# Designs tried in a protein design run: designed miniproteins, single chains, continued (2). Part 16

Each design is a single chain, and the fold is of that chain. pLDDT is the mean over its residues in the fold that is shown.

## One batch from the design tools (miniprotein)

Design m4523
Fold by ESMFold2-Fast:
Structure m4523 (fold): chain A 70 residues (1-70)
Amino acid sequence: SKIEKLKEEIARLEKELNEIYEKYRKKILELIAAGASLEEIQAVVDEFNAESKPIVERIKKLKEELEKLE
């Protein structure tokens, strides 16, 4: 059903978002260990926000579609 497909798509995107989170968490920890500047750490946080934002927005839209079908 369309409801099942939406739930599967949301789960897939949430998994992808978690993988992005773990990727950037590791990158930030490596920068801290290397003595990176606050500016360098902020740049990586900004990169994380830029990469995660479209996935977060897609999840929100799919959840709104799911609510309208139930």
Scores: mean pLDDT 87

Design m4524
Fold by ESMFold2-Fast:
Structure m4524 (fold): chain A 116 residues (1-116)
Amino acid sequence: MKLAPVAPGDKLKLTVSVHVPETADPEEVERLARETAEELAERLEKELGVEVETSVRVTPVPGATEAVAAVTVVKDGEIVAHVVSRPKPTAEEALREAAEGAYETVKKRYEEYLKS
């Protein structure tokens, strides 16, 4: 998959998705996912000079025992980053892993653009 470069002034769409056991509290998971998306967006906006629009998706999965999170960052329909966490015992741990991976990926695309 070819990842798009990131430059100051770019408009990015950031989606945080989390798959959780049906036993999870959906309101708490939605809050954690939203906080994760907003924190990551603010960090990217301050450090890279981009504009970030956030969206959150929470999916209960029948029979799941662990949480999996994904962060997708898109610019003009092209994927900048797509990071999926490993299965984790909690949504918070999955969201943290996916967010850190997405941040590092976007930062690398920004640094590659600056060196071009």
Scores: mean pLDDT 84

Design m4525
Fold by ESMFold2-Fast:
Structure m4525 (fold): chain A 68 residues (1-68)
Amino acid sequence: SSLVEEALAKAREEVKKKGEELAKKYGADTLTIEIKDGRTAVVTATKGDEVVKKEYDLLKLALEYLEE
């Protein structure tokens, strides 16, 4: 369904924005976003020897766009 594909695209954009906000708030040197199995987005922000990792479920995020 094109609606599901659009919702997943919005979910990926939301994760990217969340990652950018996390990196800015943390003062990170690097930001990496990896998508596993098309469902789980793993956001990794590093600052020197410190690492902050967050995981997001893309399907759960996409469902929020479909429930509008």
Scores: mean pLDDT 80

Design m4526
Fold by ESMFold2-Fast:
Parts: sequence; structure tokens; C-alpha cells
Structure m4526 (fold): chain A 65 residues (1-65)
Amino acid sequence: SAAYEALREETGRRGMEAGERLEKEFGGDGRKALEAAETPVEVAAAIGLVLREIGDEIQAELAAK
């Protein structure tokens, strides 16, 4: 449906814009980004940054073994 397609595109666009803004402002500090998040989209983007940081830590641990 056109309404579902428009919602998917708009949600993706807003998520990408929020992620880019938070990453630029906080330099990948997902915890600070999460504390500054004011909208549900910004909260989702900030959680994405936190998960990326956790992933990097796990990858570093595995590479050291």
C-alpha cells in the first residue's frame, strides 16, 4: 500500500538523519547521544550507536585471543 510505503521511507529517512546528527555531535558516544535524545527516532538512533560500540568491544576482545 502507498501509505505503508510512504511511512517506511519517511521513517528510514528520519532515522538516518537522526543517526548522522547524533554521530557528528557526540563522536560515536552512544551514551551521551542517548541522554540527549528527545524524540523516539533519536532514542532509536542513539541505541544504534550504543549497540555499535558494544559490537566494537566484542570484536576487539575476539581479535585479542
Scores: mean pLDDT 78

Design m4527
Fold by ESMFold2-Fast:
Structure m4527 (fold): chain A 77 residues (1-77)
Amino acid sequence: SSEAVAQMIVDMLADGADPAALARFLVEQGFDPSKLEDVRAAALALAPPELHPAIEALFEAYRAAIEEQGTVEVVYN
């Protein structure tokens, strides 16, 4: 679920995970780009304000990573 992924992101960033490295991890795990906004909104709602810049950096890095791969045609997620 989007909330479970958001909680994982918040926990890892709170533990000092690098946003760019975590973005790469999400790409490697096959995270659904169509869920990006739902997960981002949930993460911001779950996180204290001091983590919001790290969350935003993560989602910017994720967008950059999928853009570098170009348009990916996926029949099934």
Scores: mean pLDDT 78

Design m4528
Fold by ESMFold2-Fast:
Structure m4528 (fold): chain A 66 residues (1-66)
Amino acid sequence: MDAETAAKEAAEALKKGDIEKAAEALRQAYSFQGAEGLGKAGREAAKESGDPEAADRAGTLGAVLA
């Protein structure tokens, strides 16, 4: 999925405390746009969720799963 869609899905998952679902959304951004897509989606998810630490954890897990 594109970075904007992935960011929105990841942010919603992070607000619910679902780091695994957030990681899967960020992994799909990586599959579509590589490391740049993952980075962009992760930064937007951090801003939208208000939890940059959880977003960083999800991004790391998403990169490992990719």
Scores: mean pLDDT 79

Design m4529
Fold by ESMFold2-Fast:
Structure m4529 (fold): chain A 75 residues (1-75)
Amino acid sequence: MEEASKLSSLEKAVLLAASEHKTISEIAEELDMSQSTVSRHIRKLEKKGLVKRDRKTGEVSLTEKGKKVAEALKK
């Protein structure tokens, strides 16, 4: 499995924004990115086990592993 700490700069930014915002639209607004760009990074983070997306609501949440990585990036 890929090491969570080996994220690209954009994946790190999206992970941090996802810790504070629950939707793709809110994350895109926070980072001044397109929703398409954010969705691609969310898919990469989900594949790495760092985020989970609710299929009914579209809400993005951090996994326990994702929370640990996000906290390390904030410090």
Scores: mean pLDDT 77

Design m4530
Fold by ESMFold2-Fast:
Structure m4530 (fold): chain A 69 residues (1-69)
Amino acid sequence: SELYKKKLEVAEMARAIRTEADRAALEEWIKKVSKSEEERKELIEVAEQAARSDDAEYEAMVAELRKKI
């Protein structure tokens, strides 16, 4: 699934954020790859969840996203 590939990539990028510039770059990338406003909202939610997750929660989320690709 193309959507789940985007979700996985967003989750990985969100966990790599170290600066405000990194966050802005992720937001611009989400805007660029989103096919609809609904998809954009879903990708933003994935980014927020990944950023708030601990390592175990993040690994579980990534595993679930990979199953749907």
Scores: mean pLDDT 84

Design m4531
Fold by ESMFold2-Fast:
Structure m4531 (fold): chain A 81 residues (1-81)
Amino acid sequence: SSVTDGNAGISGGFYGEAKRVGEGALRDSSDRDGLRFAADYNERVAKLNRDMGEETGSKLVLLYADGNEELARQLRELAES
């Protein structure tokens, strides 16, 4: 596959895993350590996907980064409330 297709597959895997972890933490919002872990994880994945999407020009990978960034923001807000 093309570089864009290959990067989208890898980025999608990281995106999906981080999203699963984040959504799990949102379902148990009393677990502050779980919320912090999920926020940190989504922040790291968002940065990796952002850098990859910018370098490759993949709109799909940039959308994955946006999704992880939004989820990380929500998780961080809850962890600090």
Scores: mean pLDDT 81

Design m4532
Fold by ESMFold2-Fast:
Structure m4532 (fold): chain A 76 residues (1-76)
Amino acid sequence: GDAETQARAAERAAEAARRAEGGSEAAVSFKGHIDSATLSGSERAKRAAEEAAEYALEVSKHPGTQTAAEEALKAA
């Protein structure tokens, strides 16, 4: 898919998850979300979307984050 769309979905899922947990400590569960200069834009966006989807699913126990996790999975 479109790299920009995937990156946006990843950001939205991460923001929703952060709000639900009330903190950035869940960001450590963001499995290797590294902004690597060696990756192409498409490759980096795909990895970001996958990691954001995993992150959102981990915090989906909170009401309201489950929909964001589902959107992130579609983008991944």
Scores: mean pLDDT 53

Design m4533
Fold by ESMFold2-Fast:
Structure m4533 (fold): chain A 96 residues (1-96)
Amino acid sequence: SAEEELLAEITEPGDVVFRRLSDDEVLIAYKDPETGEVKVGRIRAKKPGMTWEELDDAIGRYLAGAPREEFEKYIEVSDEAREILDWLRAQRAAAA
């Protein structure tokens, strides 16, 4: 499966990888540096016709500090993807 292939790409703790499945769906995966736990989540557009560029831009805006409610209004986020994105957002905030 695409998830199995993505899990094989995550070898380093703290790495976050994105894999595009379609124009409106992305897998996100992360290996926790503290626990060694590997998480895989899904991000997909809720509305028809969202392009990959629009989805990618929305993810970038969320990581840059856009509100979760704005991000999730048109985008479906799995619990695992939310955890990974929140971790990335916290890392970026801590670096500022």
Scores: mean pLDDT 77

Design m4534
Fold by ESMFold2-Fast:
Structure m4534 (fold): chain A 65 residues (1-65)
Amino acid sequence: MRPLTPEQLAEVKRLIEADPTLTPEQKANAIAALDREPTEVVARAIMRDAQLSPETRARVEELLR
């Protein structure tokens, strides 16, 4: 498993919180998942399952490169 750097983790959480398409419950669940396992695998699973906006997905993909 590839762990996220502290900077990547903080930015992914910021992007999730800023996403206007997610409900507060979806944001809380995504952040809780990242707090439990701060890995690239979990971040990519959140992008797939949480129905993030295309802009948020593009920013997270760029961050994980």
Scores: mean pLDDT 76

Design m4535
Fold by ESMFold2-Fast:
Structure m4535 (fold): chain A 65 residues (1-65)
Amino acid sequence: SSELLREKAVLEATKAVLESAIYFDSQILPPDKAKQLISQYQGQIKEVQERIQQLEKQIQQIQQS
C-alpha cells in the first residue's frame, strides 16, 4: 500500500541521515570518540534496516494477494 511505501521511504531517509552522521563525525571527532559513536550509529542503522525488511515482507504479501 501507499502508506507502507511512505513508511519505508521515511526509514530509508533516517538511515541516510545516520550514515551521514557517521561520515561527518569520523572527519571531525578524535578517533577514539568517533569509533564509539560510529558503533552506536551502526546499531541504530541495523534496527532501521530490520524494520525496512519487515515492511518489504508486508508489501510483498499484499502485492501477492
Scores: mean pLDDT 84

Design m4536
Fold by ESMFold2-Fast:
Structure m4536 (fold): chain A 77 residues (1-77)
Amino acid sequence: SIEEFLKSNLEELVEKDVEVVKEKEKVSEKEAIEKLIKKLEEALEKAKKDPSVPQFYIDALEKAIEIAKEKLEELEK
């Protein structure tokens, strides 16, 4: 299903994006995740305002934010 496909790919994409931000901006993993969450939240707000954006894309962004927030929570312990 699209949901399972997006779930598997989103987890991998979030992991890759965190590493890219961390390497590119020379920031800590925590800062990289925080920056990724901010970018994803901005993308989600734009998507919600655009009626041409399909619901599955909005759901995917929400799931990506959730995954990133879970990673951030693990690092703050």
Scores: mean pLDDT 74

Design m4537
Fold by ESMFold2-Fast:
Structure m4537 (fold): chain A 72 residues (1-72)
Amino acid sequence: SIELSEEEAKEVLERAREILATRPAEELIEVAERFVKEVEKEKGEKLDVSTAPEAARQAGGALILALEEYLK
């Protein structure tokens, strides 16, 4: 299976939580886009957010968890 490294997932979640505490959701989207671009660079492939490969879905999953916590 393609998985986010534990360190990468933790870093994204920590940053997202800091942003969600004091900043608008638009900045969180920017962080997510930056993360996707890093994954694209590592894999050497472009990701389609709507039909993303497994690596992008796992990255999106971490972001979704942060957003769900924000919306509580």
Scores: mean pLDDT 54

Design m4538
Fold by ESMFold2-Fast:
Structure m4538 (fold): chain A 55 residues (1-55)
Amino acid sequence: VKLGEEAREALERAGGNPEGAKQLMENLGLTPRQVARLAGATEEEQEAVERGTEL
């Protein structure tokens, strides 16, 4: 599946905000860490979402 490309572009089109990322995560069934990686988030942000924060 091409969710990686679509999710990353959709996050950027949404302005790179966490609301858009969270909705994509719910709709596509992606984890916050996967969405963060696809959006090109830094290692710091990836660790933050893994600790139970929303992206």
Scores: mean pLDDT 59

Design m4539
Fold by ESMFold2-Fast:
Structure m4539 (fold): chain A 103 residues (1-103)
Amino acid sequence: SSREEARRHLERALAALREALDEAAREGDDVTVVALSTLISVVKRALDDESASADQLRDLAEDSAAIARRLKRRAEEKGHLRLAARLEEAVAHFDAAVAAAER
């Protein structure tokens, strides 16, 4: 189902965000660490809600992609290329979740 596909993509995004958190911590980027910790909590809470509709998952994925894109731009500006790469992976998975939920 569209909902189940969206959930799978959000699970992949969550994994990429956790990798991004590790990279942000390694770089000493406290601002990005706080932002990613918050985003991870929000995505995990949505995934823990088995009753979440496809529309709710789409809205979460769209908002999360926007946040991840802003954090990626910041990482690129700072030369934190590994962090930027993990954030790019997260964005791709969020965009895939949006596409899956729109079916």
Scores: mean pLDDT 91

Design m4540
Fold by ESMFold2-Fast:
Structure m4540 (fold): chain A 87 residues (1-87)
Amino acid sequence: MIELKPKEITVKEGEKVTFSVRPKEGSYTEFKLYKQKPGQPKELIATVPVSKPFTIEKAKVEDSAIYWGESLDGKYKSEGGKLTVLP
């Protein structure tokens, strides 16, 4: 089982956003981080080591989406984390 945090966050444009992906059980070294915007297919945006959180250094309104982590084989998926970026 995989956990992504935060599960819901609202920031202003230009602010830093960090997503952490962690195993709740077992040993995983890397996770695939996906993003999906309303009406669009899912997009693979990064492969994230457990030791290094994924950071958006300056959030843009276009970064507003649901994010989630998957194991490298796609067998395990986190709950979605909702990012809202306000102008």
Scores: mean pLDDT 78

Design m4541
Fold by ESMFold2-Fast:
Structure m4541 (fold): chain A 97 residues (1-97)
Amino acid sequence: SEIKEKVKKAEELKKEGKYNEAAELYAELLEKYTELKDGKYVLKKDLSDEEKKALAEGLKNAAELLASIGDKNSEAVKLLEETALEIYKELGDEEGI
């Protein structure tokens, strides 16, 4: 899965302190698989449950990265966290919260 591979690579880059490169991979995932509609991120493509879970993890990790290098209360951070939470709830993974 391209989503899983990019999430893994972004986490590896983040651990190496390559925050800009990690952020670019998260941005690519967001642009490819989501649209911002009415202030909410919506999935563009019909994804498998496995891909949805990987995307939710990636969005949560992107929110954590943005919070660490910027405003922790930014609208972008909140939207990424809310989108990940909604995906986890759809999959029945309340523990992913």
Scores: mean pLDDT 75

Design m4542
Fold by ESMFold2-Fast:
Structure m4542 (fold): chain A 61 residues (1-61)
Amino acid sequence: SRTAFSPEMEADINASLLAMADSIRQRELARARAAGDQARIQEVEAEHQRLLDLIAREAAA
């Protein structure tokens, strides 16, 4: 909306959170792959999905 100061800030914050979440996921996946830990790879993916769901719920509220 034209009266909102927040849309640009909200978009920037959301983009930063998503980028940070992906960066953490990539780092943890690299560690798990280096260790050959398939169970940890699955857990990292599950943790990332939970975080994305949390971010989406906050945005929807």
Scores: mean pLDDT 77

Design m4543
Fold by ESMFold2-Fast:
Structure m4543 (fold): chain A 78 residues (1-78)
Amino acid sequence: MKELEAEILLALMLMIRGVAKIMLSNGKSLSEEEAERLRETLERYVEEIERIGSPELVEEAREVAREAYELLDELVEL
């Protein structure tokens, strides 16, 4: 059960990263508030995966979060 929960959280993180990549490719932007909420969500998912997931899932989650944070920073406009 916990392993499946970790995999679901990782899938949600992959979806967030994927959406961010699509938005950036289409010249879309996010407010700083919207980006911060997504960063907080990703941070919570990483923390939960670190608690319940395998070492392999933890490593992947950290890498996905790192890429997602970079994309969110690029999407922020005034």
Scores: mean pLDDT 84

Design m4544
Fold by ESMFold2-Fast:
Structure m4544 (fold): chain A 85 residues (1-85)
Amino acid sequence: SATAQAERLLAEIEKLQKEIEEKLKKGASINEAIGLALRLIGLEFEWEQLLKQNTLPQDLVDRVQSLLERNKKLLKELLKKSKPA
């Protein structure tokens, strides 16, 4: 179902957030930060395709959008910290 697919995407985005937060604590190379950014782009693409083809509960849409936006902000911070001087 579309709802099950959206909940799977939520779980994957939450997993990605934890990985980004861990890399913010531990430190990350620019290549690691880019890899995480590419994963977010892929998840956002899957989400946009799901929204285009399906009507989903607004609460679920809001949760996914908020989490995607949070991950984008975290990745911007990671990329800043990962850049050589």
Scores: mean pLDDT 84

Design m4545
Fold by ESMFold2-Fast:
Structure m4545 (fold): chain A 84 residues (1-84)
Amino acid sequence: MLEELIKEAQELIAQLNAYLELAKKSRVALPQELVQRAQQAIQEAQQAIQNAQKDPEKYMQELEDAIRRLKELLAEFERLGRGE
């Protein structure tokens, strides 16, 4: 259902933002490329949510692709956190 995908995307965005805020607060040196990729993916996911709400038939695949990218980035952040 569209509502479930939107909720999942919002939760993933919140988790990535939490990692970025924690790193900034702790002054942890994150790879610049990873930070930039995360910020871009968050913006693209927010846009995909808005697009899917306006026209689900046209933009559902874009939302699913955005969710997949967010999950991949979150896994990278979790790997870095566990590697230390």
Scores: mean pLDDT 82

Design m4546
Fold by ESMFold2-Fast:
Structure m4546 (fold): chain A 71 residues (1-71)
Amino acid sequence: SEKFEELKKRLDELGKRIDAAKTKEEVVQVMREITRLLNEARKTLSEEEYQEIVDKANELFRKALEKLKEL
């Protein structure tokens, strides 16, 4: 769906923002945006599309937690 492609691209951009983050506050802001994206996905996507978004978001949360350890 168009919404699914939109949300995948937004997750890709959030991943880039984690890579570029200089402060813990920047990483936490991205984590909040991922959470908002998941809430939007749950309401708008099919179960199959939502599961793929959850899997991608969990990968980004792991990346964010690792980034927080380095800052």
Scores: mean pLDDT 89

Design m4547
Fold by ESMFold2-Fast:
Parts: structure tokens; sequence; C-alpha cells
Structure m4547 (fold): chain A 72 residues (1-72)
């Protein structure tokens, strides 16, 4: 499932969270779910790595904890 959740940036106007998965199928499934839950986020999928970018960096740590628990 999800192997790691990293907060790459949590500045005031820029939040970046990186998710690494065990396999590409898990990453693709989570990409679809994240696009539905966070339609304002920019989502990039690169193999087993999913990157989320959004305009509220102070939310990034809380979002990372939420995603880690939800997709564990």
Amino acid sequence: KVLSVEVLNSSFRDGVVKLTFEDVESAEKVEKEVKEIFPGAKVKLEGKVLTLRFGVGTFAVGLAEYLKRKFA
C-alpha cells in the first residue's frame, strides 16, 4: 500500500506532499481518489510516486498524516 508520506513544502502559499506506494496500481487508485477529494490540488503521478501540490502549506502536515492513516 503506501510506503511513505513526505511533506516536501509547507510554506504559507505552497504545500507539497509526496506519497510513495508499493506498486503502480495502488498509486493509480489513490490518484483517482485524491482528485475527487481535493479537486483544487495539482496531482502528478510518476510510476509509484504521487505528488500533491496545493495553495495552503500550513495544511500540508495535517494532510500528510490524514493520507498516511487513510492509505496505510
Scores: mean pLDDT 74

Design m4548
Fold by ESMFold2-Fast:
Structure m4548 (fold): chain A 61 residues (1-61)
Amino acid sequence: MSPFDRALHEARVEELAAEEKLPPELVELLKTDPREASIKTLQLLLGWSREEAEALIDASL
């Protein structure tokens, strides 16, 4: 992952954490694992199941 992609990912996680009042442990996990962050973001914002979120992420390869 490029430094720019990582910075954008971390910024999005921090914005989501502020809006949803996420615990610090979850924020650290989301910053560390881009796949898990994307899955959790889709589940939280769209109400999708983990299986549906994983299918979309895998299709976005």
Scores: mean pLDDT 67

Design m4549
Fold by ESMFold2-Fast:
Structure m4549 (fold): chain A 93 residues (1-93)
Amino acid sequence: MNPAGQLALEAGALVAFARMLVWISENYPLSKEEQIELLRRALELARRAERLAQQALSQRDTLTPQMVADAETALREARELVEEVERRLKELE
């Protein structure tokens, strides 16, 4: 498997997992402390996804057009998620 392609896939998976944690924090009857913990975990995952997507795109010439599109989508979604989670954490803390 192409190492840069693996980074793109991992970035996408981390974004999906981080979105799931944000969804749980909003839709389940959790304590404030539990909501903050889930959002902090989501933030860590989103930041990691951003780094992996950037690393994949730094090797763009080794990626298929589909892998480039997936990495660019993961990067965009990770950045948006970082901003969303940071805003939510500020409102709770």
Scores: mean pLDDT 87

Design m4550
Fold by ESMFold2-Fast:
Structure m4550 (fold): chain A 96 residues (1-96)
Amino acid sequence: KAKKIIELGKEFAEKILAAESDEELAEINREFLETMKPIAEEAIEDPELQKAVEVALAYVLLAAAEWARRRGLELGPAGQKAVARAKEIIAEYEAE
């Protein structure tokens, strides 16, 4: 179950990086949020599922940030901190 959640995050990250327009990115983000909402609700009292959701969100956030960077868009301080935390989460997950 946790593995499938992380796999979903990776799949959406690839879709985000392949997006050719702001409209396509917005549609992918909407689909991801709709997919993750019931999963996140189920994860509330399950630490393993909570970690999987956190990792999935980290992959998607890094993909969105990289998509923005490639287009000359800069992240504000909150976005920069979120990206730094997402990188840490993925590094910890990949080290296991």
Scores: mean pLDDT 80

Design m4551
Fold by ESMFold2-Fast:
Structure m4551 (fold): chain A 60 residues (1-60)
Amino acid sequence: DKLKKVGEAMYEVEKELGLSFRDPKAREEAAKRAGVSVETVDEYLRYWRKTGKPPYIPEK
C-alpha cells in the first residue's frame, strides 16, 4: 500500500534526522524513499497537522 510505504519512509527520515517535516530536506528524503512526489508527502503532513495524528503507525 502506498500509504504504508509513505508512512514508513516518513518514520525512517524522522528517526534518522531527528528533524520536523517542516524542513524541506526531510520531506524530499521521505518522498525519494517512498517513490512518490514531494506533494504526496506534503498532503500527509497536512493531514497529520490537522488531525494531530501521524497517517502511519510504525511496525515492530
Scores: mean pLDDT 68

Design m4552
Fold by ESMFold2-Fast:
Structure m4552 (fold): chain A 78 residues (1-78)
Amino acid sequence: MVAELEELGRLVAEVTDDPEKREEALRLFEEAVLAYTVDGDEETARELALKALDLALEAAKDPEKRRKLEEAKRRLEK
């Protein structure tokens, strides 16, 4: 989980072109890591990570970047 959240944070940083949405999405991933590691709350961690991916998707205009973000979202939804 933590390694997966770190990988998703790197993906968001690389493919999100809007700096404000990128910063907000990365903040949500950091909160997701804390929810999982400190609180043991996997459901809240997943919800926060999904919110971050949705923000990144709204900011990404390139179809290839959007595909990578949508694939990451599907992995978290399972």
Scores: mean pLDDT 75

Design m4553
Fold by ESMFold2-Fast:
Structure m4553 (fold): chain A 62 residues (1-62)
Amino acid sequence: SEKDLLVDLFRDQADYIYKLTQEGKLSKSQAIAVLEKMREVAKSLGANDLADYLDELIKKIQ
């Protein structure tokens, strides 16, 4: 479904943001801000598993 494609895209983007943060190419505060916005979008779409995944990434960065 289109929702599944959007969820996959968000997961790939979140993983890339996490990678950039681990490599020191993106600040923790910038990464958290983007991931928090993505989490709110995931919640609005009812993509609860994605929202939970994004929350876990935020906790790992903090």
Scores: mean pLDDT 87

Design m4554
Fold by ESMFold2-Fast:
Structure m4554 (fold): chain A 104 residues (1-104)
Amino acid sequence: SMRRELEERGREVVERIREAGKKGASVSEFQKLADEAERTVREGIEAGEYRTAARLGREAAKAMAEALKKSGDKLSPKDISIIVGRTIRLIGLSVQAEILERQR
């Protein structure tokens, strides 16, 4: 099932984002995780799994924000800005998915 695959991949990337926050990961690591989260959310949107995509986008964005709060003191102001931008993009994808679900 596409929905189950998205839910499993989404859970994995969210957990990896949380671990990155605990470990004080680099901006490169956060960008890689954001790329994987965005890809999973976009695949959900393309598959018409809008509710799942919206939830995963919200969970990934929340995990990114929480990870940044835990590890931000180890990052430059520029790197913090980059991760904030990636978090906002995940929120945007979640909102897009919610709107598409309502248009059904």
Scores: mean pLDDT 89

Design m4555
Fold by ESMFold2-Fast:
Structure m4555 (fold): chain A 84 residues (1-84)
Amino acid sequence: MDQQIQDYQQQLQQAQQDGDLVGQAQSYIGLGNVYRDRGDFDRSYDYLNTAQRIVGQITDPDTRIRMDIDIGVQQIDTSVRRVF
């Protein structure tokens, strides 16, 4: 788990240096999923919300829509796991 967090943090830093919004959003989605699997639902929501904000800046409509749907599904999964 900690290794996955380090890997996503490294991917995020590289994507930020490259101006890669898709890579940044994917890294935040990955972090959100890792924290959800750990039971840290508040941090999972924070990362998924950050990913959604970055996705709003993506100019390719197909990529933006696909990623926005993926984030919505992950947010629902996090909510279900928190309550049940």
Scores: mean pLDDT 82

Design m4556
Fold by ESMFold2-Fast:
Structure m4556 (fold): chain A 97 residues (1-97)
Amino acid sequence: EEVEREIRDTLRAAAGVFEDLAKAIEANAPDSVIASYITAAGLLAAQLDFLGAREAAQLVRDYIKAVSEAIDNGDREKAVEIARQGAEEMRKLAEEV
């Protein structure tokens, strides 16, 4: 139960980071700000791995990769959509723990 609670809290934190990432991209925030949210999401993925939530950790990394690829391609609208999808998916996973 304590591990399940920590996984749930980490997934909720990841959802918040993806939502903030989407808002930062939409607001045309500096690259350093966008990079800080990507780094934060990566650290939460590492925490999920440590807690044994390996599939959830991989899902966070997949969303980070997809957002980064969309930004690199200049597709900001797609990057925002992917980040919001990541936030929603993390929220759903948190409810299932």
Scores: mean pLDDT 89

Design m4557
Fold by ESMFold2-Fast:
Structure m4557 (fold): chain A 91 residues (1-91)
Amino acid sequence: MESTLRRAIDTYRDLAKDLDPNQRAIVESAVRQAEAYLKAGDYEKAVEVLVDAADEVVRMDPRNPVALELDQQAALLRMGLWSEKKAKAVA
């Protein structure tokens, strides 16, 4: 999960450059929060913050390819987190 979150944070940071100032502020804030949670080992909170930011940006501009890419990254993070939770439950 840590490497997946680090990659997602890097992708969000890169995509934020192509957003308008209001959307960029949302993504940059989420990246800072996610990095703090990642360093604390709270992967669930890190994923929630990134997912919420992607949902917000998509609501603001649902046809923006950058917003759609953020949503795709968020979906992958949700799947990764669910897989880790399931593995622990059946281990």
Scores: mean pLDDT 79

